# Designs tried in a protein design run: designed miniproteins, single chains, continued (5). Part 77

Each design is a single chain, and the fold is of that chain. pLDDT is the mean over its residues in the fold that is shown.

## One batch from the design tools (miniprotein)

Design m18668
Fold by ESMFold2-Fast:
Structure m18668 (fold): chain A 63 residues (1-63)
Amino acid sequence: MLELGVRAVAIADYTAQTPDELTLKRGEEVLVHAVLDDGRALVTSLKTGRTGLVPLSHLEFVL
């Protein structure tokens, strides 16, 4: 892979509000693919393999 994503961890539980969003539990690791202008990130859950949008405020980037 080239540099196609960065790791982040959910810092709070999030329930999907739309079909394009992903439900996360606090402590789940995700791969961040993109950050949108509306404050959401496109992520893949490393636990479930599902991809969707979540609020950037619910993620902490892992360095």
Scores: mean pLDDT 78

Design m18669
Fold by ESMFold2-Fast:
Structure m18669 (fold): chain A 63 residues (1-63)
Amino acid sequence: MSALQRAAVAEARRALETLPLSGEALEAAKRLLDIAESGGSVEELNEAARRFHEAAAKEGIEV
């Protein structure tokens, strides 16, 4: 994995382990990890990370 892919995986994993994620943010974090672990494209990882950040922001969580 590239450095950006490793950072995205680490961020999503940390959020799932340490932040009170629910609903859309929880689903987005799981999706990001699934794409990263399945070897998805850089474009898919970037889009999943963006969706996760947007969902977390809606719940008042900054990641």
Scores: mean pLDDT 72

Design m18670
Fold by ESMFold2-Fast:
Structure m18670 (fold): chain A 65 residues (1-65)
Amino acid sequence: GPEEEAALAKLRAGLDRAVAAGLISEAEAQTILDEARAMIAAGRSPEEAVEAASRRAVALVIQSL
């Protein structure tokens, strides 16, 4: 629905910026986005899915530092 699309678009924009900054790979960004979509498809709220995806992205960024 619209809330799901907005949440995933916001997540994608953040991941795209992290890739552009060299903090994560494009493949890692795609995996995180796909996992968020799968969580929503499994009945998790868009907010819960994006929060989990954001935590994973932060962990990868810390590993790149």
Scores: mean pLDDT 83

Design m18671
Fold by ESMFold2-Fast:
Structure m18671 (fold): chain A 66 residues (1-66)
Amino acid sequence: DDEKYEEAVRLIDEARRALAAGDLPAAMTYLEKSLKIVDQITDPEKKEELIRRIGELAVEVERAAA
């Protein structure tokens, strides 16, 4: 779980950087990759935290696309 947690955090950070650069397709791709990793996490608290963070960033991407 810890290794998967770190990978998901890294992908979320990459998505945030892509969003800041205006690269919405890249931001969406990194978020999709992070969700696939999060689905493999068995720790409920870590999974819930990451899902919340991904959801918040996904809303920011949608707002930027509007």
Scores: mean pLDDT 83

Design m18672
Fold by ESMFold2-Fast:
Structure m18672 (fold): chain A 113 residues (1-113)
Amino acid sequence: DEELRRIAEEARRLVEELIKEIKRAVEEKKSIEELHKIANEKALRISELLERGLELATDPEVREALVEAQELVGEIRKLAREGVENKEPVEKLAEKILEIAEKILEILDEILA
């Protein structure tokens, strides 16, 4: 499915952008509120693409991978919200988000293989 592949490629690009923006925010000493804004905005866009992918996916292995990626995107949003609520150090929140983002990247690479 050409459309599903295009969606997965766009989602992968947004995950790479998330990784880059989180790393830059740490280097620029941005606030935890700024880090939350970056993480939540990108996670919402990735989630929308993954939902569209799930509507198109007929292969059970691809559907399972998209569901797992969607759960991990939800975890990023939860961690970002809780990080602000708990006044977590920016570097610690960034580390957690980056670890999950890298797992999403691996899943999307498997879909694109």
Scores: mean pLDDT 89

Design m18673
Fold by ESMFold2-Fast:
Structure m18673 (fold): chain A 81 residues (1-81)
Amino acid sequence: SSSLEALKQRILAEIRARVDPATFERIAASLDQLNFESLLTFVQQGTLSVDGLQQMLGLTGEVGREVAQLILDQIKQYLAQ
């Protein structure tokens, strides 16, 4: 849906603001490989944690944790509507 695409674009824009271009391209590719719809399903089922998302996307360090938290928070907010 257009709302799901808007959510994905918001997440990608926020990540782009926080990381270098090469890291951004890697994260964007990983999100496409994991299928964004699958991430929504895992969040809906309560099976995806910040730590789990960091591992799935190869996000390390403090910035990686912040990016994972941002992704989860955006998806949770979308699903709560």
Scores: mean pLDDT 81

Design m18674
Fold by ESMFold2-Fast:
Structure m18674 (fold): chain A 87 residues (1-87)
Amino acid sequence: KPVPLTDEQLAEMKALFEKILSLITDPELKARIEALFNEELAARTALSDEAERALLQAILTLDEENKAKALALMGEMGRIVRAAMAA
């Protein structure tokens, strides 16, 4: 079930996603993940399980330092989703 996000939560989610994108150095992978995320955000809901899985797979291709940073950012995205579900 899609979880609706407030304007503030969407802005925070976009900011976190832009930080994750900055860690992806492969321009082809970056473009694919950016397109997928922009499509999901247009729905104004939390990421689908499929989009979240695609993002996680992209993160797992990064080096250990950037992977750790990206996973922490993804954890912050999860915090936003939990807050939205609690409201």
Scores: mean pLDDT 78

Design m18675
Fold by ESMFold2-Fast:
Structure m18675 (fold): chain A 66 residues (1-66)
Amino acid sequence: SEELEKRLKLYNLLADEDLPISEILEFLKTLGEPFEEDVKKLEEYLKKTKDPNAPKTVVVQILAKT
C-alpha cells in the first residue's frame, strides 16, 4: 500500500545519520497519525543524528500530533 511505502521511505531516511531533522519533520507531515514503530525508529535516529538541534523540539512537535 502507499502508506506502507511511505513508512519504508521514512525508515530509510531515519537510518541516515547525516540527514537533518528538518527533512524528517517535513516528511512526517505527509504521513497520518504516527505508529508506535515510527516513534521507536525516530528515537533510534535521534541517538545517531549529527544534528545538534534535533532532540527536544522533535519530541514535543511530533508527540503533540499523536
Scores: mean pLDDT 68

Design m18676
Fold by ESMFold2-Fast:
Structure m18676 (fold): chain A 82 residues (1-82)
Amino acid sequence: EEELERLVKEFEKTGDVNLGTRAALLAIERGDLETAEKYVDKIEEIAGKDHPDVLGVRALLARARGDRETARELWKKAIEKS
């Protein structure tokens, strides 16, 4: 978890969307969906709800929660905006 903690600290210090995205993705990989949602919400505040990284993280969160339909819709939007 040290890698996630490092990414979180740097993101909170800098507001760097790439660092926040990495933190959210790593949290999903580790099954920490609450942390992933927290950091994607913060990225959305900075970059906007339609940013490809925001949509991609939200799609992965929906998938992890078993919401296949929402995940598909969010992935479609992410691809369209990439």
Scores: mean pLDDT 82

Design m18677
Fold by ESMFold2-Fast:
Structure m18677 (fold): chain A 60 residues (1-60)
Amino acid sequence: SPEKEREGAILEAVRGMLEAARDFLKEVYEKTGNPQYKKDAERAEKEIEEVRKRLAELEA
């Protein structure tokens, strides 16, 4: 349905943004050693897993 296609497109975009944010936060953590960036990267990873699960449910 158009609604499922729109939801899937939004979730794919959100996943891409979260993956970019995770990678950036990991790089900043490596450069700074600040544990806050490590925590933020781990949080982004958890959100990526939730988005991937929802995408799989839409394609099932």
Scores: mean pLDDT 87

Design m18678
Fold by ESMFold2-Fast:
Structure m18678 (fold): chain A 55 residues (1-55)
Amino acid sequence: SIEEEIAAIEAIEDPREAVRAASAKATEYLKQGDEEAALAFLQLGIRRQEELEAR
């Protein structure tokens, strides 16, 4: 499920790897026409990117 995929990315300790994984999933769902899922993964990527920048 989408929730499980989000949880899996949130479990990635390295924020850079999490950002790349979230971006890849956002692109994948956008190609499938699932804009809501794509937006959720894009927002997840932004949150993880902010963690990286705060360091």
Scores: mean pLDDT 82

Design m18679
Fold by ESMFold2-Fast:
Structure m18679 (fold): chain A 87 residues (1-87)
Amino acid sequence: KEEEEKKREEAAKELQERLIEEARKLDEERTKEWLANHKPTSVTVLALSLLLASREPDEAERQRILEGGEELAKELDEAEKKVEEKK
């Protein structure tokens, strides 16, 4: 109820941290630079969950990752638009 946005932001950050850890194996310098320059947004969260899901061998867990990311992205997008609409 209170701090709903904070909860969403924490989950989005968790997904981002996972991507950093996985991408670190592929290209740690490049990935860190990209993430440092791009703030996590609804689009970023969706992209992160898609990337994590594509690397997840377990289909059941992959589904959960996608759902979590989609839910976070949707809530972030809604909160952003709501603020913009009012002001």
Scores: mean pLDDT 63

Design m18680
Fold by ESMFold2-Fast:
Structure m18680 (fold): chain A 81 residues (1-81)
Amino acid sequence: EKAEEIRRRYDEAVARLRELADKYTSPSLKASLDKQIDADRARIDELVEKGEYEEAERHLRLSTDIYEALILIAKVLNEKA
């Protein structure tokens, strides 16, 4: 099922990103990321329920790319150091 595949892919990607966020981001940034991850998951659920799988896949890719970029920027800037 396309809906279940998209949800599983998002959940797998964010599990990895949450592990990196725990290691490299400030508590405030981590809390903001966790909130955004939950909001984007809800948005993906809305899109797949409407049968908008292409938009759901785009939202998945864009949101996970943004989270990864924010985590890497936090690591590079050493704001938590």
Scores: mean pLDDT 82

Design m18681
Fold by ESMFold2-Fast:
Structure m18681 (fold): chain A 90 residues (1-90)
Amino acid sequence: MSLDAEAKKIQEEYKDLPRQVAERYEQGKISPVLQEVLKLAEENKSKPVKEIEDEILKLLGIDKTLEELLAMPPAERLQILKRMYQKLLE
């Protein structure tokens, strides 16, 4: 009952958030946060993504390392990912 409704709601919200980010990107409305992420990626093109993952998370307003996120319960991790997309929409 509760888990089924929760999973469906999460899937619907997740599907909409990436679409909104993509739509803004296509319209040239790149958020300041997304611009900073792109800049960090460009400046660190020669480095493994793992070395910049924590910095990207911090730019997205996530005060946790990737290792801490992977150690979190799936439900809590998913809430942080939703916040990440919401930050990209600013």
Scores: mean pLDDT 69

Design m18682
Fold by ESMFold2-Fast:
Structure m18682 (fold): chain A 91 residues (1-91)
Amino acid sequence: MEEEIKRAEAIMEEVGDKLRSLKEEDWTERIRELEAEYRALLPRADEPESALRLAELMGEIAIELAEIAGLDTEPLEEVGKLALEKLRELI
C-alpha cells in the first residue's frame, strides 16, 4: 500500500512536468466531455456519491492527458482504482 503511494507521487511529478507542456487546444473531445461533467457535478461535491464520481472524473481526465503527453497510463489506472476503493470505505 505505501509503495503504491510513493509510486503515485513519482508519477504525479512526471505527469505534472509533461502536462505543463500541453496546450488546451491539444485536448481531445473526450477530455472536454469529462471536464464538462466534472464542472456540472462540482457544486454537489459535499454529497458522498458526487464526491466519488468527481474523483473518477479527475482520474479519467488525468489518464487522457497523460496519454496525449505520451506517458504510460497503466500505473495511473491502478492508483486510481485503489484511491476509489479507499474513498468508498470511508463513505
Scores: mean pLDDT 68

Design m18683
Fold by ESMFold2-Fast:
Structure m18683 (fold): chain A 85 residues (1-85)
Amino acid sequence: SHMAALLARSQALHDEHGAGFDRLATLVKEAIESFKKDREKAETLLQEAEGDERIAPAARWFVEEVRRYMDKKEELEKKIKELQE
């Protein structure tokens, strides 16, 4: 799944770049878990990750990929619901 791939990428960045990406991995995981229940909370967690100047530009790219995944998933779920009506 794309979500599992994003979590694996987050872990790989932590392994490659060390402690700076540990918080990114945690925030991304929390955002993904929160997205199912509260999109606004997920966005807040992603903004915290993105706003940290200590995070490399590659980490900001990764946060943007997570946002794109969340948007695509919401669109897909909406289309599935429309097909059931």
Scores: mean pLDDT 66

Design m18684
Fold by ESMFold2-Fast:
Structure m18684 (fold): chain A 74 residues (1-74)
Amino acid sequence: SMEAEKKIQELHAEIQKIAKEIVEDPNADKKKLAEELKKKFKELAELIRKYRPEQAEGVEEAEKSLEEFIESVL
């Protein structure tokens, strides 16, 4: 679905923006941003598993990387 592809692209952009804010903004509410990042990543992971099942292994690796990133910035 082209709509699913658009949503995947939008979620990727939003995740990158939030991650950048966590790293670059010294006054950022990192805990709140980390919760938003987890939520958006979960939505992205569900869409990839549904529409791109061949990429499911990469999603599991990305989930681990996300957990490590959040632990490093909190």
Scores: mean pLDDT 83

Design m18685
Fold by ESMFold2-Fast:
Structure m18685 (fold): chain A 75 residues (1-75)
Amino acid sequence: SLQARVVQKARGYGLTFEAPAVQYLAEQIEAAAEGDAFKQESLIDQAILGLKELLGDRKTVTLADVQAVAKKLFP
């Protein structure tokens, strides 16, 4: 599952997702990558780095956080 891959990679950076946040991010990445596994990995990495920068000291990713990052990655 793309959601599971996002959660696993984010855990490595000390981030946890609220359920609607990971669902929305996975849907945006799946649509943008169009089945390309390498593009999916690249977009996951870019999203996690963007979230880490946006959250600062916060460790829980909300839907609003994902929407802010998605606006920059998926115009």
Scores: mean pLDDT 84

Design m18686
Fold by ESMFold2-Fast:
Structure m18686 (fold): chain A 89 residues (1-89)
Amino acid sequence: MSEEEKKKKEEEAKKYIGELVRGKALEGRDPEKGRKEIEKALEEAKKIGEEVYEKVKEQYKKMKEVSEYTANSLLEIGRQVDEEIRRAR
C-alpha cells in the first residue's frame, strides 16, 4: 500500500480496462467472443490483486450502464490509457 505500489496498480488496471472496452465492443457483433475477452481480462486482473480487480470490475459496471452507441467514448479512453502506459515505459 505504498504510493509507488498504488501508481503501479493503477497502470495495470488501465491496461485491463482497455481490454474490457475491446471485449464490450466485440460483444455487439460476436457475443461469444466478446464475453470470452471480457472474462479473460477480469481473470487476469484478479490474479494481479484485489485492488486491481476492484478497479477493473468498477469500470465494467460503468460500461454496462452506457449504451452501445456510447461505447465508442470508452474505446477512446482505452486507447488513451494504453498510449500513456506505453509512453511511461
Scores: mean pLDDT 70

Design m18687
Fold by ESMFold2-Fast:
Structure m18687 (fold): chain A 89 residues (1-89)
Amino acid sequence: MPDAERLRALREAVRTGASDEEIRAAARAAGLSDTAIEGVLAIRDGRLEEARELMRKLLEEGDIAGFQLVSTLLSERFGSTEPVEVPVK
């Protein structure tokens, strides 16, 4: 299951643009699903349409923790409180 301290480390890794290996390692340590891990990577890379689609899949799968994390990272990474759809990043 996700751990709050590990989720914080993952959020920092995304914010600082860490490597695939670092993000996947942190996400695995936090107990994230594959869908949530792909969402985190999409946010790091600025793939906003993919991140939004992965957030939809997390909700459909009932992975509320993964959805909340990906949503939080999207907001933090792009700093938007209004619609988090950014055409460029």
Scores: mean pLDDT 72

Design m18688
Fold by ESMFold2-Fast:
Structure m18688 (fold): chain A 88 residues (1-88)
Amino acid sequence: MSIEELEKELKELGKRPQADTIAGYRKGLELLRQITREAARRGDRETVRSTLLTAKSMRELLEKMGAPQELIDAAQEIRDFAEEALKK
């Protein structure tokens, strides 16, 4: 699946009623992880930078909501991966 298709799916997920559920956030984080890894694999630094900012925002939102630690950790892992990919 292309990065553009994954980004569109993530954006559409955010518009749906389930976006504010734990299941919605879990799916969003999984899509963001896939986008970040694919962008890093392709050397797409602009997309990696975008996903880093998104992961940071999602982590802050999840912390504010008191979401399960698993989801907060998942957002942090995506951020750490993106930051490391940008150092090269």
Scores: mean pLDDT 78

Design m18689
Fold by ESMFold2-Fast:
Structure m18689 (fold): chain A 65 residues (1-65)
Amino acid sequence: LAALRAEFERAWAELAERLGWDPETAERARRTLLTHVRLRHPDASEEELYRRALELVRGGLASLA
């Protein structure tokens, strides 16, 4: 879990930087993403939540590459 969470936070920071988001905007968007994933997967473990969120962030980064 800790390693997966760290990987998500790293990918999120890179995405926010590429999109030019300030820290406050980035944090709001990050919270919105995690909340959205949780609402669609209410029974998901923390590991599943971060895995799904990481996949979405990686998709965003791939679109910007």
Scores: mean pLDDT 80

Design m18690
Fold by ESMFold2-Fast:
Structure m18690 (fold): chain A 92 residues (1-92)
Amino acid sequence: MKEEIERKLRELVEREAEAVLEEVARIEREGKLDLLLRTEGLELLLRIAQAVVEGRRAVEEARDDPERLREVRERHEEEIRRLIRELIEKAS
């Protein structure tokens, strides 16, 4: 089922997001970021990794406000889900 693939892909991205961004930063320093982004799907994977790290930062910043924290978590979850589904659709 697509839901099982979506879940596993999400777990992988959540686990590896920071490592992916570190590698992308290295590629950018080497002046090769444009070559990476020309590969179909890699731009979307980069966006997913960025969204995961951004969401973690937003959650940490909202930690002292329970209402804000709930809103930030829900928005983060929805954005990651949307991007992962877009990736699956393009791979199908």
Scores: mean pLDDT 71

Design m18691
Fold by ESMFold2-Fast:
Structure m18691 (fold): chain A 74 residues (1-74)
Amino acid sequence: AVDAALAEAEKALREAASPEDAEELIATLREAVASGGARRDEFLDLVYSKGNTNMAAVGQAVAAAGRAVLLARE
């Protein structure tokens, strides 16, 4: 469940940002999930600052990331 939500978020991030920015965003997302959401605000700041290629993909990434964090707490 966590892995599926994380995979969806990673896919959306690759569509939302440049390849280089997407890798940074994916790394930050993984840290946010591992911390149980403690680094969520850092991830959100980065995704909104660097996610400018596809705004629908930004929204999908944020939603999937939120699910991954919540599932990691279970």
Scores: mean pLDDT 76

Design m18692
Fold by ESMFold2-Fast:
Structure m18692 (fold): chain A 80 residues (1-80)
Amino acid sequence: KKEEINKKIYELVKKESKKMTPRERFALSEIYTIIQNEDDIEKIKEKIDELLARMAEQFTPEEVERLRKIADEILKIKEE
């Protein structure tokens, strides 16, 4: 149920944050906040795309790709 989904998302974010630089962890926290505050999957995707587009000016393409992959993983869990 909702509590189990939220726990899975939290555990994934915690696990991934351990592998990240401080700047990537900050970006991941923003993604997590978007996903927690919106229930509409399409709106979440739009907000994440806007966030990553802004971050692409300061991040490498590889960092942006990693953040997109993690965001997609979290969204799959939330859709359950």
Scores: mean pLDDT 79

Design m18693
Fold by ESMFold2-Fast:
Structure m18693 (fold): chain A 98 residues (1-98)
Amino acid sequence: MLGEKVQDALSGKATLSLEEIAEVFDFIDRDRSGSLSREELEDGLRALGVELSSVELGDLFLIGRDENGRIDLEGFARALREYEPDDLVIKEAVKRAL
């Protein structure tokens, strides 16, 4: 299901296509504004059954937001691609090497 695909992508288990990302964005963007506030992102992900802490949600929003503090489709796609789970071995190995 769409929410399971988002959860798997955020967990590093799956990669979403641009079409799937656009479908998720359209589901969350209920007012058809073409951009999401932090509250709309939180409510939309919750409605999809995506389990994120307030800290994880804040991090995702910071990656995706534009200069006006909103997330457009490109920002949302960037956030889903750039969000890395803390349990990635490569990420931890890089931290230890630095």
Scores: mean pLDDT 69

Design m18694
Fold by ESMFold2-Fast:
Formats: structure tokens, sequence, C-alpha cells
Structure m18694 (fold): chain A 65 residues (1-65)
């Protein structure tokens, strides 16, 4: 799937976000679970060192799958 391919590419290029957080984001996006997407977005900032804008952009990319 496009989501699995995006996750694989991000893992290969070491986006600085833990793979477990990216996997939760993918599952939340596939389910349309906005609350879970927001929680994954917060974890990307807290654990992955992303800015809020970067985390929003990545979450939007997963929603677009």
Amino acid sequence: SAGQELLRRLAQHDAGVPEAVLERLLAAAQAGDEAAIREAQKEMVRLGGLSEAQARSLAAAFRAL
C-alpha cells in the first residue's frame, strides 16, 4: 500500500522519529482516527525532535494516503 511504502521510505532515511510512532500514525490515518493522529503528532515533536510545523506536515502526508 502507499502508506506502507511511505513508512518504509521514512524508516530507511532515518527521519529521527521512532518507527513505532510512524506505525501508529499510519494505523491512525488508515482508520481516520483524528484523535490518534493528533497523539502521534505530539509524540513526533516530543520524541522525534520535529517542530510542530514539521509534525503537522508529516501527519498531513499520511492523511493524504
Scores: mean pLDDT 75

Design m18695
Fold by ESMFold2-Fast:
Structure m18695 (fold): chain A 94 residues (1-94)
Amino acid sequence: MSPEEKLIEEILELARELMERYRDGEISLAELREELQAYVDSLPEELRELARAIMTIFLTHLQEKERRGEAVTDEEIERVVEEARRVVKSLLER
């Protein structure tokens, strides 16, 4: 597995776990953002752009749901994960 592919899967798994914790009321949206940002900041500069793109997809979706007062479902978590995976793979294809 390439370093980029490994990073994609690791951050997608982290984001899924954090979204599930947010859905269950275990963490706030601010705490979810802080955890994702800490992970991005731990990466080499060259990988941070890709990780930020993934983070932005998840945060944008959650902010919109919070703005509407809507609950996050398991189906939506999987949908957002697959959307993020598709977008990032598209960014890696030239």
Scores: mean pLDDT 79

Design m18696
Fold by ESMFold2-Fast:
Structure m18696 (fold): chain A 80 residues (1-80)
Amino acid sequence: MRKLVIGVGEGGYEAAKKIQEQGGLLLVGDGVEGTKAFLRSGADVGAVVAPTEESARAAAELGRKAGVDVTIARTAAEGL
């Protein structure tokens, strides 16, 4: 099963896209429709790339609603 990696906030989309090249993932900006698709799919969240404190907070809440313990990374390298 493909692990879902969420890119949230400034630079998060670019970092998540870099991870996509290695494993396949959903790219999600803060507050975009991809976040809803993640919740609807019931996918397992491996990591969230959130370069800012605000985006990291939003990502943690998203993981809590999905019922998973979310690892928050500030860069693509940390999320790999």
Scores: mean pLDDT 53

Design m18697
Fold by ESMFold2-Fast:
Structure m18697 (fold): chain A 100 residues (1-100)
Amino acid sequence: SAIEEELIALGEELVRAAERYAPEITAEVRSLYEQLVRSKDIEHKLKALAQMIALLRETGEREGNEELLEFAERALERLQKLASQALGKPVEVRFLPSEL
């Protein structure tokens, strides 16, 4: 689906951001990206993306990296929008975008 393709594309951007700004957590972010790609359930895809964003945000805060923090904030906004669109699909979701 178009939403699924956009979720995967966001995941790819998050991996690239980790490679550029947060090399120490890149392996963990990539592991979450693999979970995103392999998950068949939209809930698990959204969880993986939320965890990837959280790791980047925590690293940005710890290191005082404003570029990474701005990237993580924009990524969160994109995830919120995509999650909202995905929840409008005929699927069962147990968490709201605000919980991500």
Scores: mean pLDDT 80

Design m18698
Fold by ESMFold2-Fast:
Structure m18698 (fold): chain A 85 residues (1-85)
Amino acid sequence: MKQKEIEKLKKEIDELNARVDRLESEAFEVGASNKVHFLIVQVRAILEEARKELDKGNIEKAKELLDMARTYLDRVEELIKKEKE
């Protein structure tokens, strides 16, 4: 059931993990605060839980976790930008 939807969400998790990797690299380059690094760790944990929920077929829960991850990543990006500039 909805295999294509699960595949799309898994690709979304991969894309968000790639975004986390880029932001983590930038955070180290600009000497970002421990708060930024803490949020990055939280996003990684949320993405791992989203993958676990998808493996169980819990599409709605996975979507909720991905929305949460995006919100935290936007916050990480904002903090890095403020600390860089």
Scores: mean pLDDT 83

Design m18699
Fold by ESMFold2-Fast:
Structure m18699 (fold): chain A 57 residues (1-57)
Amino acid sequence: SVVDKIVEVFRKYREKFNITRKIEPRDYESIFTYFKNLTGDEELAREIVERLFEEFG
């Protein structure tokens, strides 16, 4: 799915730049707003942010 591809891109980006910080609950709104603005789809943006929290939270 598109969500799985986005998660994979973020995983590779984190590995490339040695980013080990967990995403925190406080990051939720900013990540959600970013993807809502990028995609124009609030439901898709919510699915993306939830999957990023599952993977990197």
Scores: mean pLDDT 84

Design m18700
Fold by ESMFold2-Fast:
Structure m18700 (fold): chain A 58 residues (1-58)
Amino acid sequence: VEAAIQAVFDERAPGLSPEQQAQARRVADALIEMARALPGLTPAQAAALMDREIQAIA
C-alpha cells in the first residue's frame, strides 16, 4: 500500500510546483497512516485515492 502511494507521488511530483508537492506529500502521509489503521485498503485503492488527490491539487 505505501509503495503504491509512493509510486503515484514519484510519477506525478515532477509536474507539480513546490507548494503542490508539499501538499501531495502531506496527502500521501495521511493515506499511509489511514492504510495502517485500515488493513482492508488495497494497493490499487490507495493508488487511486492518491492519483485523485494529486489531480485535485494540480
Scores: mean pLDDT 78

Design m18701
Fold by ESMFold2-Fast:
Structure m18701 (fold): chain A 90 residues (1-90)
Amino acid sequence: TDEFSQQVILLGGEIGRLAVEHASPELAREVTRRVGEAIVLAQEGDVEGATELLVETGRELAEALKDSDPEAARRLEELVREAERLKEEY
C-alpha cells in the first residue's frame, strides 16, 4: 500500500470508529460504506475522489453528532482538516 492509501485507511478507520461508537446503526453503516469507497478510490490513485469523499462523510457525521457528542464532533472536524491537507499534498 502506498503512503497516500495508508493515510486514507487510517483517517477512514477513525471516522468509521466514531460512527460505530456514537452514531445510529443506520448512519454507522452508511459511513462505513463510504469509507470503504474512499479506500478503493485511494487505491485506484483517485486522490481528489478519495479525499473529497472523506471530507463530505466526516462533515456529515460531525453535524449529526454535534449536539449529542460535541467531543466526537470536534474530533471529526480535525479528521476532516487532515483529509483536506492530504488533498493539497497529493
Scores: mean pLDDT 88

Design m18702
Fold by ESMFold2-Fast:
Structure m18702 (fold): chain A 57 residues (1-57)
Amino acid sequence: SVVDSIVKAFEDYVKKYNITTKIKEEDKPSILEFFYNLTGDKELAEEVVEKLMEKFG
């Protein structure tokens, strides 16, 4: 899916540049707003946030 492709691209980027990323609960609204503004799709933005929190939260 598009969501899985976005999450994988972020994961590959983090691994390539050896970035230690920890996403906190308080970061969630800002990440959601970013993807919602970028895509215009709130459901897609929410799914991206959930998967990023699952992997990097």
Scores: mean pLDDT 78

Design m18703
Fold by ESMFold2-Fast:
Structure m18703 (fold): chain A 79 residues (1-79)
Amino acid sequence: MGDEMRKLWAALTPAQRQAALQTLLDFSSDVAARLRQLRAENGTVTSDQVQEINRQVAAERLATLDDPLTRAMLRAMAG
């Protein structure tokens, strides 16, 4: 995963890198918010639930993105 993300990042222009960074920050914020909510509702969060939330947020973000390099990067992050 790390190598794949580095390759995708290297292929981006400076403007695309800035947009990708914003997308990654938004992704991380969404994941954190959903995990906090899940913990509040259920008392605990498992590693399987963390991976599931990562996949769900990545899929939702992919639905709002048209750039193929940023889309590939989110898929690599989600596993």
Scores: mean pLDDT 74

